# Ledger of designs, part 62: designed miniproteins, single chains

Each design is a single chain, and the fold is of that chain. pLDDT is the mean over its residues in the fold that is shown.

## One batch from the design tools (miniprotein)

Design m2291
Fold by ESMFold2-Fast:
Structure m2291 (fold): chain A 78 residues (1-78)
Amino acid sequence: SIKEELLKKIEEIEKKYKEGKISREEALKELVKLALEAEKNGLVEAAHKISEKIAEIMESEEDIEIVNKIYEEIKKKE
């Protein structure tokens, strides 16, 4: 199911970030994309879980700006 696929993607992103294989910016970008995908599909629980992971990774004002820019870029592509 799409819910199971999204949960697996979240775990893969978290693992890669913890192992230092991707940057914080890359992790935030991928999680924001998944959050928007979950929202579009009405997956409230998955969207909430992704938002929690984004909050865990965000440590600074720069991270807030990165997340906002990613949202703006995705909206422009719609």
Scores: mean pLDDT 77

Design m2292
Fold by ESMFold2-Fast:
Structure m2292 (fold): chain A 94 residues (1-94)
Amino acid sequence: MADPVPPEELKKAIDLAGQAAVRAAPHLSPEARERVADLLTKVGQAALKGDYDAAIEAIRELGEVLVASTPDPELQAEVREAFEKAIELVKKAK
């Protein structure tokens, strides 16, 4: 649906994904940390270019890296849910 996404709702979803990422961060291996940094750069670059498809794919990969790095099933679910919600709202905003 082409419903307008309120900027406040999108910001809240991104903030929740960020909070989940911060909680998952202590579980990242050095290689996963480098991958996360690269993906964050890709998200920023894609957003600046208005390439929402590239931004969505980078956000998805970021969530997958965080989930794979986390041994706690509850935190895995939290990261997955937060990132899926952020992706959904970015898709609707475009």
Scores: mean pLDDT 76

Design m2293
Fold by ESMFold2-Fast:
Structure m2293 (fold): chain A 81 residues (1-81)
Amino acid sequence: SSLTPEGLEREIQEALVAMMTNIALKEEEVLFKEGKIKEALKPTEEQIEEARRRLLEEHGEEIAAGRLRVETVRRVLEEVS
């Protein structure tokens, strides 16, 4: 199987969203351990998958532009939790 240009773009976007979600959750853990936040986000696997879906659908322009922010990812994770 060969990737189409559209399929390759989608795979890159999905990989970026997965990476940024992992960064957001790691930053949350660090902030909680440092006492900078009172409660850490503890999303389930299902909630993480929903957050990734929403990011791709609602923030597709930011993702395509390479401008997706960790703060945006964290906000979406908060909305699904």
Scores: mean pLDDT 79

Design m2294
Fold by ESMFold2-Fast:
Structure m2294 (fold): chain A 84 residues (1-84)
Amino acid sequence: SEIEEALGRALEAARRLVEEIRSLEYIPEDLRKKIEELLKKADEYVQKAAEAVDAGDFKKAVEYLEKARKLLEEGVELLERYKE
């Protein structure tokens, strides 16, 4: 289903972000704060997706999960760029 696929993509993005964080011995404070803000926003979208599921709005839930995925992927890209 579309919601299972969207959830799977968001979870994979979250796993990649955790792996990138674990691969670094040190993260500069400014970058850490940026990652924390992205995680906070992603969590807010996951909460909105859960509320949409409770309301029976599966299309809206998929949209919120996709927004969460994009924020998590932005975090991955920031950490990958820092390693270069």
Scores: mean pLDDT 86

Design m2295
Fold by ESMFold2-Fast:
Structure m2295 (fold): chain A 88 residues (1-88)
Amino acid sequence: SAEIEEKTEAAVRSVEGAMAHAKALEDQGKTKEGTQLAVDAVTEALKFMSEDPDGAKKVADTAREQAKTLSPESAAAVEAAMEAALAA
């Protein structure tokens, strides 16, 4: 439905923006702040899409690809957050 499509687009854009901000924080040496921002954003986006598995998958796929641009520590934290959110 159009509502689910708009909701999915909003969630994907939110994750992309948060990951870009997290990367900027890491580039400034604020890795702890960047990691927390990325984890919180992914967790909230997956919670927002909890009733739509296809939308949740698109958000998770976006988060996984964007996490590859972050430090190994941040990427691992994002993956753990995704596993926890998707298992709930």
Scores: mean pLDDT 84

Design m2296
Fold by ESMFold2-Fast:
Structure m2296 (fold): chain A 60 residues (1-60)
Amino acid sequence: SDKVEELREKAQEYDEKAREYADEATKSKDPKRRAELMEKAVELAEQQAKYITEARKLEA
């Protein structure tokens, strides 16, 4: 299904952004900035999980 492919593609985009924020967090020396970047990474990872879940529902 084209819709499933679109949802998986969006999930991949969120995964890539989450990884970028997590990587920046590990490189930051400021604890507050590290926490903020990790919080953003978690939020993006949650969006990825939602798109994957929707894709799986359409394949079920």
Scores: mean pLDDT 85

Design m2297
Fold by ESMFold2-Fast:
Structure m2297 (fold): chain A 65 residues (1-65)
Amino acid sequence: MNLAEEILRYLIENGEATVDELAEKLGISKEQAQLIVDSLEKAGLVKRDPETGKYTVTEKGKEYL
């Protein structure tokens, strides 16, 4: 299972999520989830809301799947 793709699919399905929510849903550590979302944000596939700490999928992220 590709965890980066699962994170993107989850965010598309649910709109937004915190790293904690992603870690719980995927059964991975918060540290692992943070590393994956940091990589996805650097690639422009997700965006973080600085007020809520929640991540959303960008248009580029939707096209990646």
Scores: mean pLDDT 83

Design m2298
Fold by ESMFold2-Fast:
Structure m2298 (fold): chain A 73 residues (1-73)
Amino acid sequence: SEKERLELLALLYEFFAESSLLLAERMRKRAAELEARGDLELAAAQRELAERNEEEARRLREEAERLREEIER
């Protein structure tokens, strides 16, 4: 059914959003490790990657919420 298809899509977007947040957390931890050893440029690059993954997660969550709203109609 269409509702089942939309539910599956919402779950996939939610899964990818969670994955992007886990990647961002890993990048921030790596940035802290790099900063602690004096690799400031590499630390900055890891923080930039974390910010990009956090933004992607926000976008994916917004798409999932939109799909969930459509299911309720």
Scores: mean pLDDT 89

Design m2299
Fold by ESMFold2-Fast:
Structure m2299 (fold): chain A 62 residues (1-62)
Amino acid sequence: ELEREVRLALAYMILGLEKAAGASPEQIKLLEEAVDYLEKGDFEKARELAKQAGNTALEKAI
C-alpha cells in the first residue's frame, strides 16, 4: 500500500539521520531491525523495536 511505502521511506530517512548524528551501534541495530519488520508488515514488532531504541520519531512514523 502507498501508506506503507511512505512509512518505510520515512523510516529509512530517520535511520540515515541517526547514523549521521552518531547514534550508538546498539541503537542503530534496533532501528535496522525495526525497519526490517516494517518491510515485512509487522507494525507491532517494528514499533516495539523503535521504542526500545528510544526513537520517538520512528515509533510515530510507523
Scores: mean pLDDT 79

Design m2300
Fold by ESMFold2-Fast:
Structure m2300 (fold): chain A 72 residues (1-72)
Amino acid sequence: SRSRALRAAVEAAVALGLDEERAQRAALKAYLDNPDGDVETLLAATGRQLVELLGLSEEEAAAIREKALRAA
């Protein structure tokens, strides 16, 4: 599920110490930029937003993506 994957990505980001509202905004921007995107597309876009907006490393973004994919 797309919504389940995005929620899991937000929860994984919060577990790394990120602010929940900021993580939710990153996921929302990814969703709005990719309205017809599949789960992999949305999670890749969310990872890019987390790096750009919240200063995560690419490695941290990849870890979030892996956890969210398992929850989808």
Scores: mean pLDDT 79

Design m2301
Fold by ESMFold2-Fast:
Structure m2301 (fold): chain A 68 residues (1-68)
Amino acid sequence: DLSPEGRERIDLETELALAIIQGVVAEKAGDYESAAKYYRQAADIAERLGDTEVAESYRKKAEELEKK
């Protein structure tokens, strides 16, 4: 049903969701260093998916957390 490229996209979307969940969990736990790492990972994956708006949002979030 899906091309190999479409399957890779779904795998990336799953990795993005997991990175966001891990980032939120770390942030709620007060682990800002781990949260920033996960949000940076989410931003990189979003950029690879062509979602520049989501990528910019998570990069900014990671930068704000790194200043704490």
Scores: mean pLDDT 81

Design m2302
Fold by ESMFold2-Fast:
Structure m2302 (fold): chain A 63 residues (1-63)
Amino acid sequence: SQEEKLKEIRERLAQQILDPSDPGNPFKHVPEEERKKIAEEVLNAKSIEELVDILAEYAEKYA
């Protein structure tokens, strides 16, 4: 289902963001406390569109 796919994507992205050694982590240079906040927002995203918006906003903030 769409909900199952969204859950999988959220969990994978949150795992990557929380792991500073993951090469796929777009926020590996962000402090751990702030990365935990980003991961929490990712896990609470209700749609793929919202998830993309969250990632884009934080990418701009920490650029």
Scores: mean pLDDT 83

Design m2303
Fold by ESMFold2-Fast:
Structure m2303 (fold): chain A 64 residues (1-64)
Amino acid sequence: SLEEAIKEGNRLYEQGKYGLAVIAYEGALKLDPNNKTAWRNLGLALKKLGKDEEAEKYFKKAEA
């Protein structure tokens, strides 16, 4: 479910597994493409991976 995908992403992020967290948040966005929490958290995980430009795009989507 959406909630399970977000919780799994958060768990992986807290463990430093940023690439797996990205996959989990992308899964959440397949269930709800307009989920601002998933967009913001995906951006945070991408920033940890050094993908700052990609992260900024998701932060802007979360703010709009």
Scores: mean pLDDT 85

Design m2304
Fold by ESMFold2-Fast:
Structure m2304 (fold): chain A 94 residues (1-94)
Amino acid sequence: EDDLREGSALLKKKKYEEAIEKYKRAIEKNPTAQAYLNLGKAYLKLEKYEKAIEAYKKAIELDPKLREAWENLAEAYEKLGKLEEAKEYKEKAE
């Protein structure tokens, strides 16, 4: 989708707020695990860890085999100092 591709281009340019807007539009039109994963990545870069966690949980709800979502979820919990939860989610990433 154009919004998903535009969001990813903005993410590479480190325009995280603009990337989030594009990913939200992509999700509104077609909610996919990839769009939620990318939304979470943009929030993580902005240090909005709770919002990143919500996005990653939606990604794994749609695709439990999306290894990167489990890895990034663990990272977000580590950034919040929730080391026990981080370890549990890291073990889910194969």
Scores: mean pLDDT 87

Design m2305
Fold by ESMFold2-Fast:
Parts: C-alpha cells; structure tokens; sequence
Structure m2305 (fold): chain A 56 residues (1-56)
C-alpha cells in the first residue's frame, strides 16, 4: 500500500540521515517535516536534499 511505501521511505531516510552524521535531534526535526509529505516523489526529493546537507 502507499502507506507502507511511505513508512519504508521514512525509515530509510532516518537511517541515511544518521549515517550522514545528523544528530538525533536534527533527524527528528527532518522526520517531522517528511511525515507531512504525502507525495512519495516530493518526500524522496526533500529527504535526499537533507541527507546531502547533513553529509556536507
């Protein structure tokens, strides 16, 4: 289902953000914003941008 795909995308994003060096507090803020997004393409785009910013 779309809900299951979104949940899997959110868990993948959380893991990637932590691996990129984001703090737990920063990750939770980003995850709150990602959870508001229902479009998986927009969610993925925003998640990738956040991961790249965390890794910089």
Amino acid sequence: SMSELKERALESARKALLEAGASEEEVEKIMQELRKIDDLEELDRKAVRAILEAAA
Scores: mean pLDDT 84

Design m2306
Fold by ESMFold2-Fast:
Structure m2306 (fold): chain A 100 residues (1-100)
Amino acid sequence: SMDEKLLKKAEELKKSITSPVLQARADRYLEELKEGIDLIKQGKTTEGLARATVALLNLSMLKFAEEILPQEELDALPDTDAGFNRAFDLAVKKFFEKLK
């Protein structure tokens, strides 16, 4: 089923994230994906798919960050959502500036 495929893909993404600093966020996004699947099972298909999709995208972005950022920059990421998002956006911007 689609929900089983989404869960398997999310679990594989989470398992591929090895950086300790990203583990708490990866665990949270996997739980958010499971909550989305539970909503689908309850018949709230649109809400559940939206939640599961956002969680899967967030997991994919964590994996992307792990691949592009040096370990020292990963370890320096703030624990707060606002601080993490700001630091992540700046790191991604710097990565793309190096490609020009």
Scores: mean pLDDT 80

Design m2307
Fold by ESMFold2-Fast:
Structure m2307 (fold): chain A 77 residues (1-77)
Amino acid sequence: EELLQEAIDKLRTEARKAGLSDEEIEKMVEALKLYYEALKNNDPELFKKAQEIIDKLSDKARDIFYRVLKELEEKLS
């Protein structure tokens, strides 16, 4: 949870700097939370739900999301 909160805070900071809307930022946070839960539980349905949200994001939001996700995954390894 501590690592997830750090990732969420970084995601919000980077997305705001990039000029993304609060609505899109909250979608990114939702996807990150779902992806984190999927990683912890090895749940393919949660990965699918996260990916469905990610696929609907703008290219800019998706780039930020994957950078934050990569850092989170590396810290969990």
Scores: mean pLDDT 84

Design m2308
Fold by ESMFold2-Fast:
Structure m2308 (fold): chain A 60 residues (1-60)
Amino acid sequence: SIEELLEEIQKEIESIEDPEVQKKAKELAHEALVKMQTLSEEEAKELLEETLKKIKELKE
């Protein structure tokens, strides 16, 4: 589940054609990866789901 969320986040970032938007998405993903290491598995999953949602919103 966490691995699947990380793969989906990476795929979404790679699909972004705008370099500025892609940079923002990479920053969000990096921040989530750093933060999740101090969180429980449940909290990490919630953070990754929220991060994925934010990245998808940036593409609109």
Scores: mean pLDDT 81

Design m2309
Fold by ESMFold2-Fast:
Parts: sequence; structure tokens; C-alpha cells
Structure m2309 (fold): chain A 60 residues (1-60)
Amino acid sequence: MSVEEARRAAATLPPDVREAVERTIRSLEDAGMEVTEEDMLSAARGLGPEAYELTRRALE
């Protein structure tokens, strides 16, 4: 997905989850890489199953 699409999805998340996901988006953008749904889900997975599910739903 594009960085803009990823940021729009992240904006719907609670602050703690949003910060973790946005940190991943920023890292990939700085590296010149495309953001994948799996990158966002992996960032949220580290915060626990509720964060993962919220992020998965935001990507639908």
C-alpha cells in the first residue's frame, strides 16, 4: 500500500497502537520502501492481540 493509505488506516487507531504503527510507517518511508499490511499488523502484534485485531479491522 502507499504511505498515505497506511497513515489513513493508522489515524483510526488508539494512540498507543497508532504510535507503534506510525513508527513502522516512518521507518519504511525513510528507507524508500512501500508499506505492506503485514508490516502494520506486525507492529500491532507486539502490543497484543487486541491491538492486532484493531489494526486488522482498520485495514479492511
Scores: mean pLDDT 82

Design m2310
Fold by ESMFold2-Fast:
Structure m2310 (fold): chain A 111 residues (1-111)
Amino acid sequence: GPATAPEIVQEGEVVKVTSLTVEPLVARAGEPVTVTAVVENKGDEPATVTFLLLDAQGRVVQSASATAAPGVNTLSATFVPREPGDYLVVVTATDASGKDTSVAMARVRVL
């Protein structure tokens, strides 16, 4: 079936996920899926970026975290889906205060 394009769901005032890329959009169970996010941090302190892989029931099955320095960051995580199904990738950037958040999502189909 068609993969849904990546979507910016929420933008923060301090942190913004400006781009989300998932490769491949159609994978096989046991094969790597690479998630690349471009995160702009307008604050003076590092932001936390969380990468989640959710199953069709919305359960987190894999996760990774990274740090976004002030400025523009290109950050990547690799997931290996274990079972066929429709997965959701959720990338959340949170500023140093914990009050400003940006969220982007993409779907991955696993055969």
Scores: mean pLDDT 87

Design m2311
Fold by ESMFold2-Fast:
Structure m2311 (fold): chain A 60 residues (1-60)
Amino acid sequence: MKPLSEEEILKIIAKAIKEGYIPVLSEEEKEQILEFLLKLIEEHPNWTKEELKEYILKKV
């Protein structure tokens, strides 16, 4: 499986936020999403959880 693009990762996360359920993902997809979220948190340590959600939703 080819790696997920940033756009694809954002779309998956945004869908999970909107629907309140985590979609069925492969282990590789889960790792890529977790890595993306950790990088986002590290880059924006002063942001609240609400601000992070708004940022993701705005990007999709």
Scores: mean pLDDT 75

Design m2312
Fold by ESMFold2-Fast:
Structure m2312 (fold): chain A 55 residues (1-55)
Amino acid sequence: SAAENAIENLKKEGKDVLSPEALEAALAAIKAAKGKSDEEIGEAAVQAVIEVEGA
């Protein structure tokens, strides 16, 4: 569910097609936020993608 929420948030940002670097950053952020709420995990993933791709 956390990964699905992260993908949904990325689509809201217009990032439904990710570079490999952005995808790896999102997955790393999801792992780092493990044990938090799905909302917090999703936000961490979106932030990581924005940082990698420069918004």
Scores: mean pLDDT 69

Design m2313
Fold by ESMFold2-Fast:
Structure m2313 (fold): chain A 66 residues (1-66)
Amino acid sequence: MKFEVTYHGPVEYFIGLVLRLIGDENLEVKIIGERTLEVEFHGSEEEVKKFVEELKADPRLEVKEL
């Protein structure tokens, strides 16, 4: 399942987010804009749901399903 993730905070924390997501073996991550990532999650439907809920818990992140 693919998601577009846009970051609305300080640039230094965006770099930390990118490194964290790239380190996850279940994720394919593309940088598609200055503060925008395309993320593909390879997991069960319940794991995908929990992952999205964790991302949405950060108020600096806008998450859109593709």
Scores: mean pLDDT 77

Design m2314
Fold by ESMFold2-Fast:
Structure m2314 (fold): chain A 86 residues (1-86)
Amino acid sequence: SVEDLIKELIEQGKDKNSIIASLLHYLETENPEALEKMLEEARKRNQDVYDEYLKKGYSEENAEEIAAAKGFVDFVEELIEKIKKE
């Protein structure tokens, strides 16, 4: 599971960025449909980030990717903190 993978990586002393990269690779390989859905939901929750980057002159596609990436990172950070507390 995703939680088991995060726990293993924490026990191996991996940093946050390495954990995020490993989870992304795991989801791309094992369940790409779940990853796509997670990124779409993350993008929808970060509408303010999307609007900000559009205003800065980024394309709609790039603004969507930035908003989705931020939401995914935030989600993984929250999950790491939850696992570390127990």
Scores: mean pLDDT 81

Design m2315
Fold by ESMFold2-Fast:
Formats: sequence, structure tokens, C-alpha cells
Structure m2315 (fold): chain A 60 residues (1-60)
Amino acid sequence: MIKDLSDEELRELILEVLKELGLEPDEATLNYLLARVKENIDKLNNREDLRKLVEEAIGG
């Protein structure tokens, strides 16, 4: 479950999603997305929920 992941595991998952979206991650973007994921951790049940959050944060 996403909320059981460490910050390091969440960061790796965010990196994987960014690569799938064809985006090059930078430190500022990763820190921003990690903060957004942690803010919404109780709403994230699976990888697809995390991917949607990352897409919304990057695309908005």
C-alpha cells in the first residue's frame, strides 16, 4: 500500500512515473511531488492513484 512506503520508496516510485511520462526529473520537482504525495497519502491506495496525482501536479 502506498502509505506504507518510506520516503525513499515514494521518491523511486515518483521517478518511475516521471520516466513513463517522458519527463526528466530535477531535485526541485521531485521534492515538490514528494511533498504533494505525502500531503495526500491517505487518499493514495495504489500506484495508479499516485500516478494520477503526479500527472495532475505536473500538468496543472
Scores: mean pLDDT 79

Design m2316
Fold by ESMFold2-Fast:
Structure m2316 (fold): chain A 90 residues (1-90)
Amino acid sequence: MEEQKKLRELFLEAIRFAVDYHDALLAARRQGPEAVAQTRAEFDAQVKKRIDEVKEKYGEELAKEYERLINAARGWADTVVEVEERMAAA
C-alpha cells in the first residue's frame, strides 16, 4: 500500500509544518509586525513550492489533499499563536 504510506508521510509533514510555523510566528511576534509579515510570506512561498513538488511526484489528487492538510495545520498554528498572545496580555 504505497499510497497509504505516502499519505501518512504527508500527514506527519503537515503536523511538523504547523509546529515549525507556530515557533517561527512566536519568534517573529517578539521582533514586531514586519517580522510577522515576512515570516507569513516565507511560509506561504514554502507551502506553494511543496504543493507543486507533491503534485509533480505523487499527482494532482494527493497534492490537493496535502493542500487541505497543510492549510488546516497552518490555521491551527495561527489559532494557537492568538491564544498565547491573549494569555500573555492577561
Scores: mean pLDDT 79

Design m2317
Fold by ESMFold2-Fast:
Structure m2317 (fold): chain A 64 residues (1-64)
Amino acid sequence: GAGAAAGAALRAAGAGRASAEEVRAALEAYLAEYPDSEVARLLLALVREGGDEAARELGRELYG
């Protein structure tokens, strides 16, 4: 599902194998299905602000 895809993108970013654009796309797809997810909105905002570095740090923190 969309949650599994977002989690996979973040995990890949933490390992240096996905870009901020891929993580953003996965989180935007998740929010299209679950618009009230405050966690997904926060993660998307952090990735938009910090780019690839933020995506990598978030992926490492959540899945490393």
Scores: mean pLDDT 86

Design m2318
Fold by ESMFold2-Fast:
Structure m2318 (fold): chain A 65 residues (1-65)
Amino acid sequence: MEELARKAEEAIKNGDREKALEYLEKMKKAIEKAAKEGGLPKEEAELGLKTIEAAEEYINNPVSA
């Protein structure tokens, strides 16, 4: 999980929008799966998903473009 987060951050810093979105999508699916299987507390899953959604929105529609 943390490795995917790091790779997503690096892709964002490098301006690689496609790779950044790919890593964020993988993280989102991993969090959803872990939450569904009971391996991740609901509160942590919600925070993780909210963070990923904010990053995806920033990449697709920057509020300060």
Scores: mean pLDDT 75

Design m2319
Fold by ESMFold2-Fast:
Structure m2319 (fold): chain A 61 residues (1-61)
Amino acid sequence: MEIAEAVGDYTAVSDEELSLKKGDLLKILEPPRDGLVLAESLKTGKKGLVPAAAIRLVAVE
């Protein structure tokens, strides 16, 4: 399982995106495409796109 952490606060600009707070943990669901990553928030259980630049990998299983 691949886990990423939000490097800062991010506000979603579309309904397909997730809003993030610094330190939020995300499960990566699909490889990055066009600078966006499909992820699931471990905090809320919501799925959506986040900018690849807004997150960093923490764990890979």
Scores: mean pLDDT 78

Design m2320
Fold by ESMFold2-Fast:
Structure m2320 (fold): chain A 64 residues (1-64)
Amino acid sequence: MTKQEELIERIKKLRAEIEKLVTDPDTLAFLKDMADRAIELVKKGHPKAEEYVRALENAVETLK
């Protein structure tokens, strides 16, 4: 698996976890949009894509 494919898989797992943890529809929509944007950044090869994925991982961790 390429680094890009691994980052996309990590984001997909985070997106699924967000759907399990978040019951508020506005917060759910916001965090899912963040995950979708992270996938776009990874696909574009943005140098900050990995940092963005880590930020999303930290946000999900605070929901636990």
Scores: mean pLDDT 79

Design m2321
Fold by ESMFold2-Fast:
Structure m2321 (fold): chain A 94 residues (1-94)
Amino acid sequence: MEELKKEAIDLVRRAGNMAVDFAKKAGDEKLQKEAEESAQRAIDAVKNATPEQVKEIRKIVFDGMAKATEYYSKGDYKKAAEVLVEALRRAAEI
């Protein structure tokens, strides 16, 4: 369980960093702050999560990263950041 939580926290940190970078490229300072705040909330959620909740959080964040990367590859940095922030927010509510 501890190892799964560590892996989930690492995944959330990577997603948060991606969202911040995408928001910076979009020139959206508010979205940068929302990315940092939602990532921290998702990390806190992982720390207090059951095994099943950790699995759900990982799925939400991983799917969000994949979708955000698709928007980023098309040059839509704002949409890439928004999608990833939404995934982090959803993960924090598990």
Scores: mean pLDDT 88

Design m2322
Fold by ESMFold2-Fast:
Structure m2322 (fold): chain A 67 residues (1-67)
Amino acid sequence: LREKAEEARKKAEELEKKGDLEAAKLYFQSARLYETAAEHEEAGDLETAQRLKAIADKLIEEGEKLA
């Protein structure tokens, strides 16, 4: 999850530099959700972590459509 957050953040920064601001926002949101999901997973709340990961995955999918 933390690795996915870092990857999404890096992609968002690349998109922002290219001027794809709307796609970049979705990837930044996804990165934050993956970070929060990782925190919940580390705390033992696997159900909340899975829920947040699913939302983050959906945001990446929408970002890919816009990029």
Scores: mean pLDDT 82

Design m2323
Fold by ESMFold2-Fast:
Structure m2323 (fold): chain A 58 residues (1-58)
Amino acid sequence: SAEELIKEAQEAGERAAKEKDPIKRTGLLLLAMGYALEAHLKYGVKEVEAGGVVFKFG
């Protein structure tokens, strides 16, 4: 569901915000963006906030 994808994006983003390793942090941000994008493409979600980052889609 859209809510599950948003939750996964938020959890990945929160992990990224707490991650000290730049490589791992980047991977977690890409994961968060991937879940947010999937919610946009499948369910029309336009914005997802994840760990202080906002992903916005047209």
Scores: mean pLDDT 85

Design m2324
Fold by ESMFold2-Fast:
Structure m2324 (fold): chain A 60 residues (1-60)
Amino acid sequence: AAADLAEARRHALEFMEAYKQGKYDEAVEHLRRAAELATRAGQPELSQAFRDGAEEVAKK
């Protein structure tokens, strides 16, 4: 839904801010939440991109 996609974008913005501040645990959480919301919005490719990003950040 449009609301889920808007929330996913919000979490993606919060991820970028957390990542810039070196708050990697918070960044991972925001990306995982964005992935769930993207799935609910019917955007599986976007959801996968967020999951892949979370996995990369989690390795830091």
Scores: mean pLDDT 83

Design m2325
Fold by ESMFold2-Fast:
Structure m2325 (fold): chain A 70 residues (1-70)
Amino acid sequence: MSEEEFEEEVNLALAEIELAIVRDYATRKGLSPEELARLYREAGDRILKETNSEKAAQLLYDEAERALAA
């Protein structure tokens, strides 16, 4: 596995951890779809800033869109 592939796998794993944290928090607090989408967007912005991976950040942005569509 290349160093680039490893780095991207780490970035994706960080995004998946952020997804799990946001989902757990929202479930425990009974957040609305709009509030859940906001938290996912904020998490995506954090991932983008910390990893510079648009692919990893997009996982959070896609979940924000799905939350609003549900």
Scores: mean pLDDT 83

Design m2326
Fold by ESMFold2-Fast:
Structure m2326 (fold): chain A 77 residues (1-77)
Amino acid sequence: MPSLLEQLERLLEEVKKILEDLKAGKITPEEAVERLNEIVAEVQALLAQHPELTPEEREVLEEMDEVLLEIGELLNK
């Protein structure tokens, strides 16, 4: 069974790929939003099942938030 940390790291890699694909014009803004909504829903479901986060898990979430902010800035231009 994958750990919470492994699942969060996988989701972070997926978010980073969305950012890179969006920057490269490989996906549309609409497709990026759809994929992000799916990832955010999965993250929220995982966090609801885990009452406490380790420092390592928190760091992954903080990095994910920064990538999500960068994607949001690109979508709002």
Scores: mean pLDDT 84

Design m2327
Fold by ESMFold2-Fast:
Structure m2327 (fold): chain A 70 residues (1-70)
Amino acid sequence: MAFIYLLAGISYAKQGKYDEAIKYLEKAVELDPNSDIAARAYRELANIYKKQGKLDESKKWEKKADEIAK
């Protein structure tokens, strides 16, 4: 389920394993788009890209999170 992938992505991000984190977060969005799970996954993706200095990618994911209805 999408929530399990979200939790896995967050766990990998906390460990600094950003490639694995991105993979699982993208899977969470794919399985449950336009949801609270997808919004959280997009914000986590934005945070990862920001930490990597990829500010344009970070802004793209923040915009997607903001566009999801509550």
Scores: mean pLDDT 81

Design m2328
Fold by ESMFold2-Fast:
Structure m2328 (fold): chain A 73 residues (1-73)
Amino acid sequence: MKISEIEIEIEMARIAVAVTEIIAKKTKDEKLKEAAERARELVDEAEAVAPTDPEKARELLREARKIIEEAEK
């Protein structure tokens, strides 16, 4: 059950990063571009650790989400 939950969270995070990248490219917003890049790195790390440590993966996804949210302001 936990693996399915974190797998969905990772997919949702990837979509959020992709959307942020598109917005940054169209608006030429360097802050959003940098945030998307940082979030992507965290999502990649979350995917790598999710099979063995889903709790750590969730923390990484939370950090990625916060970075994007702060950059949107």
Scores: mean pLDDT 81

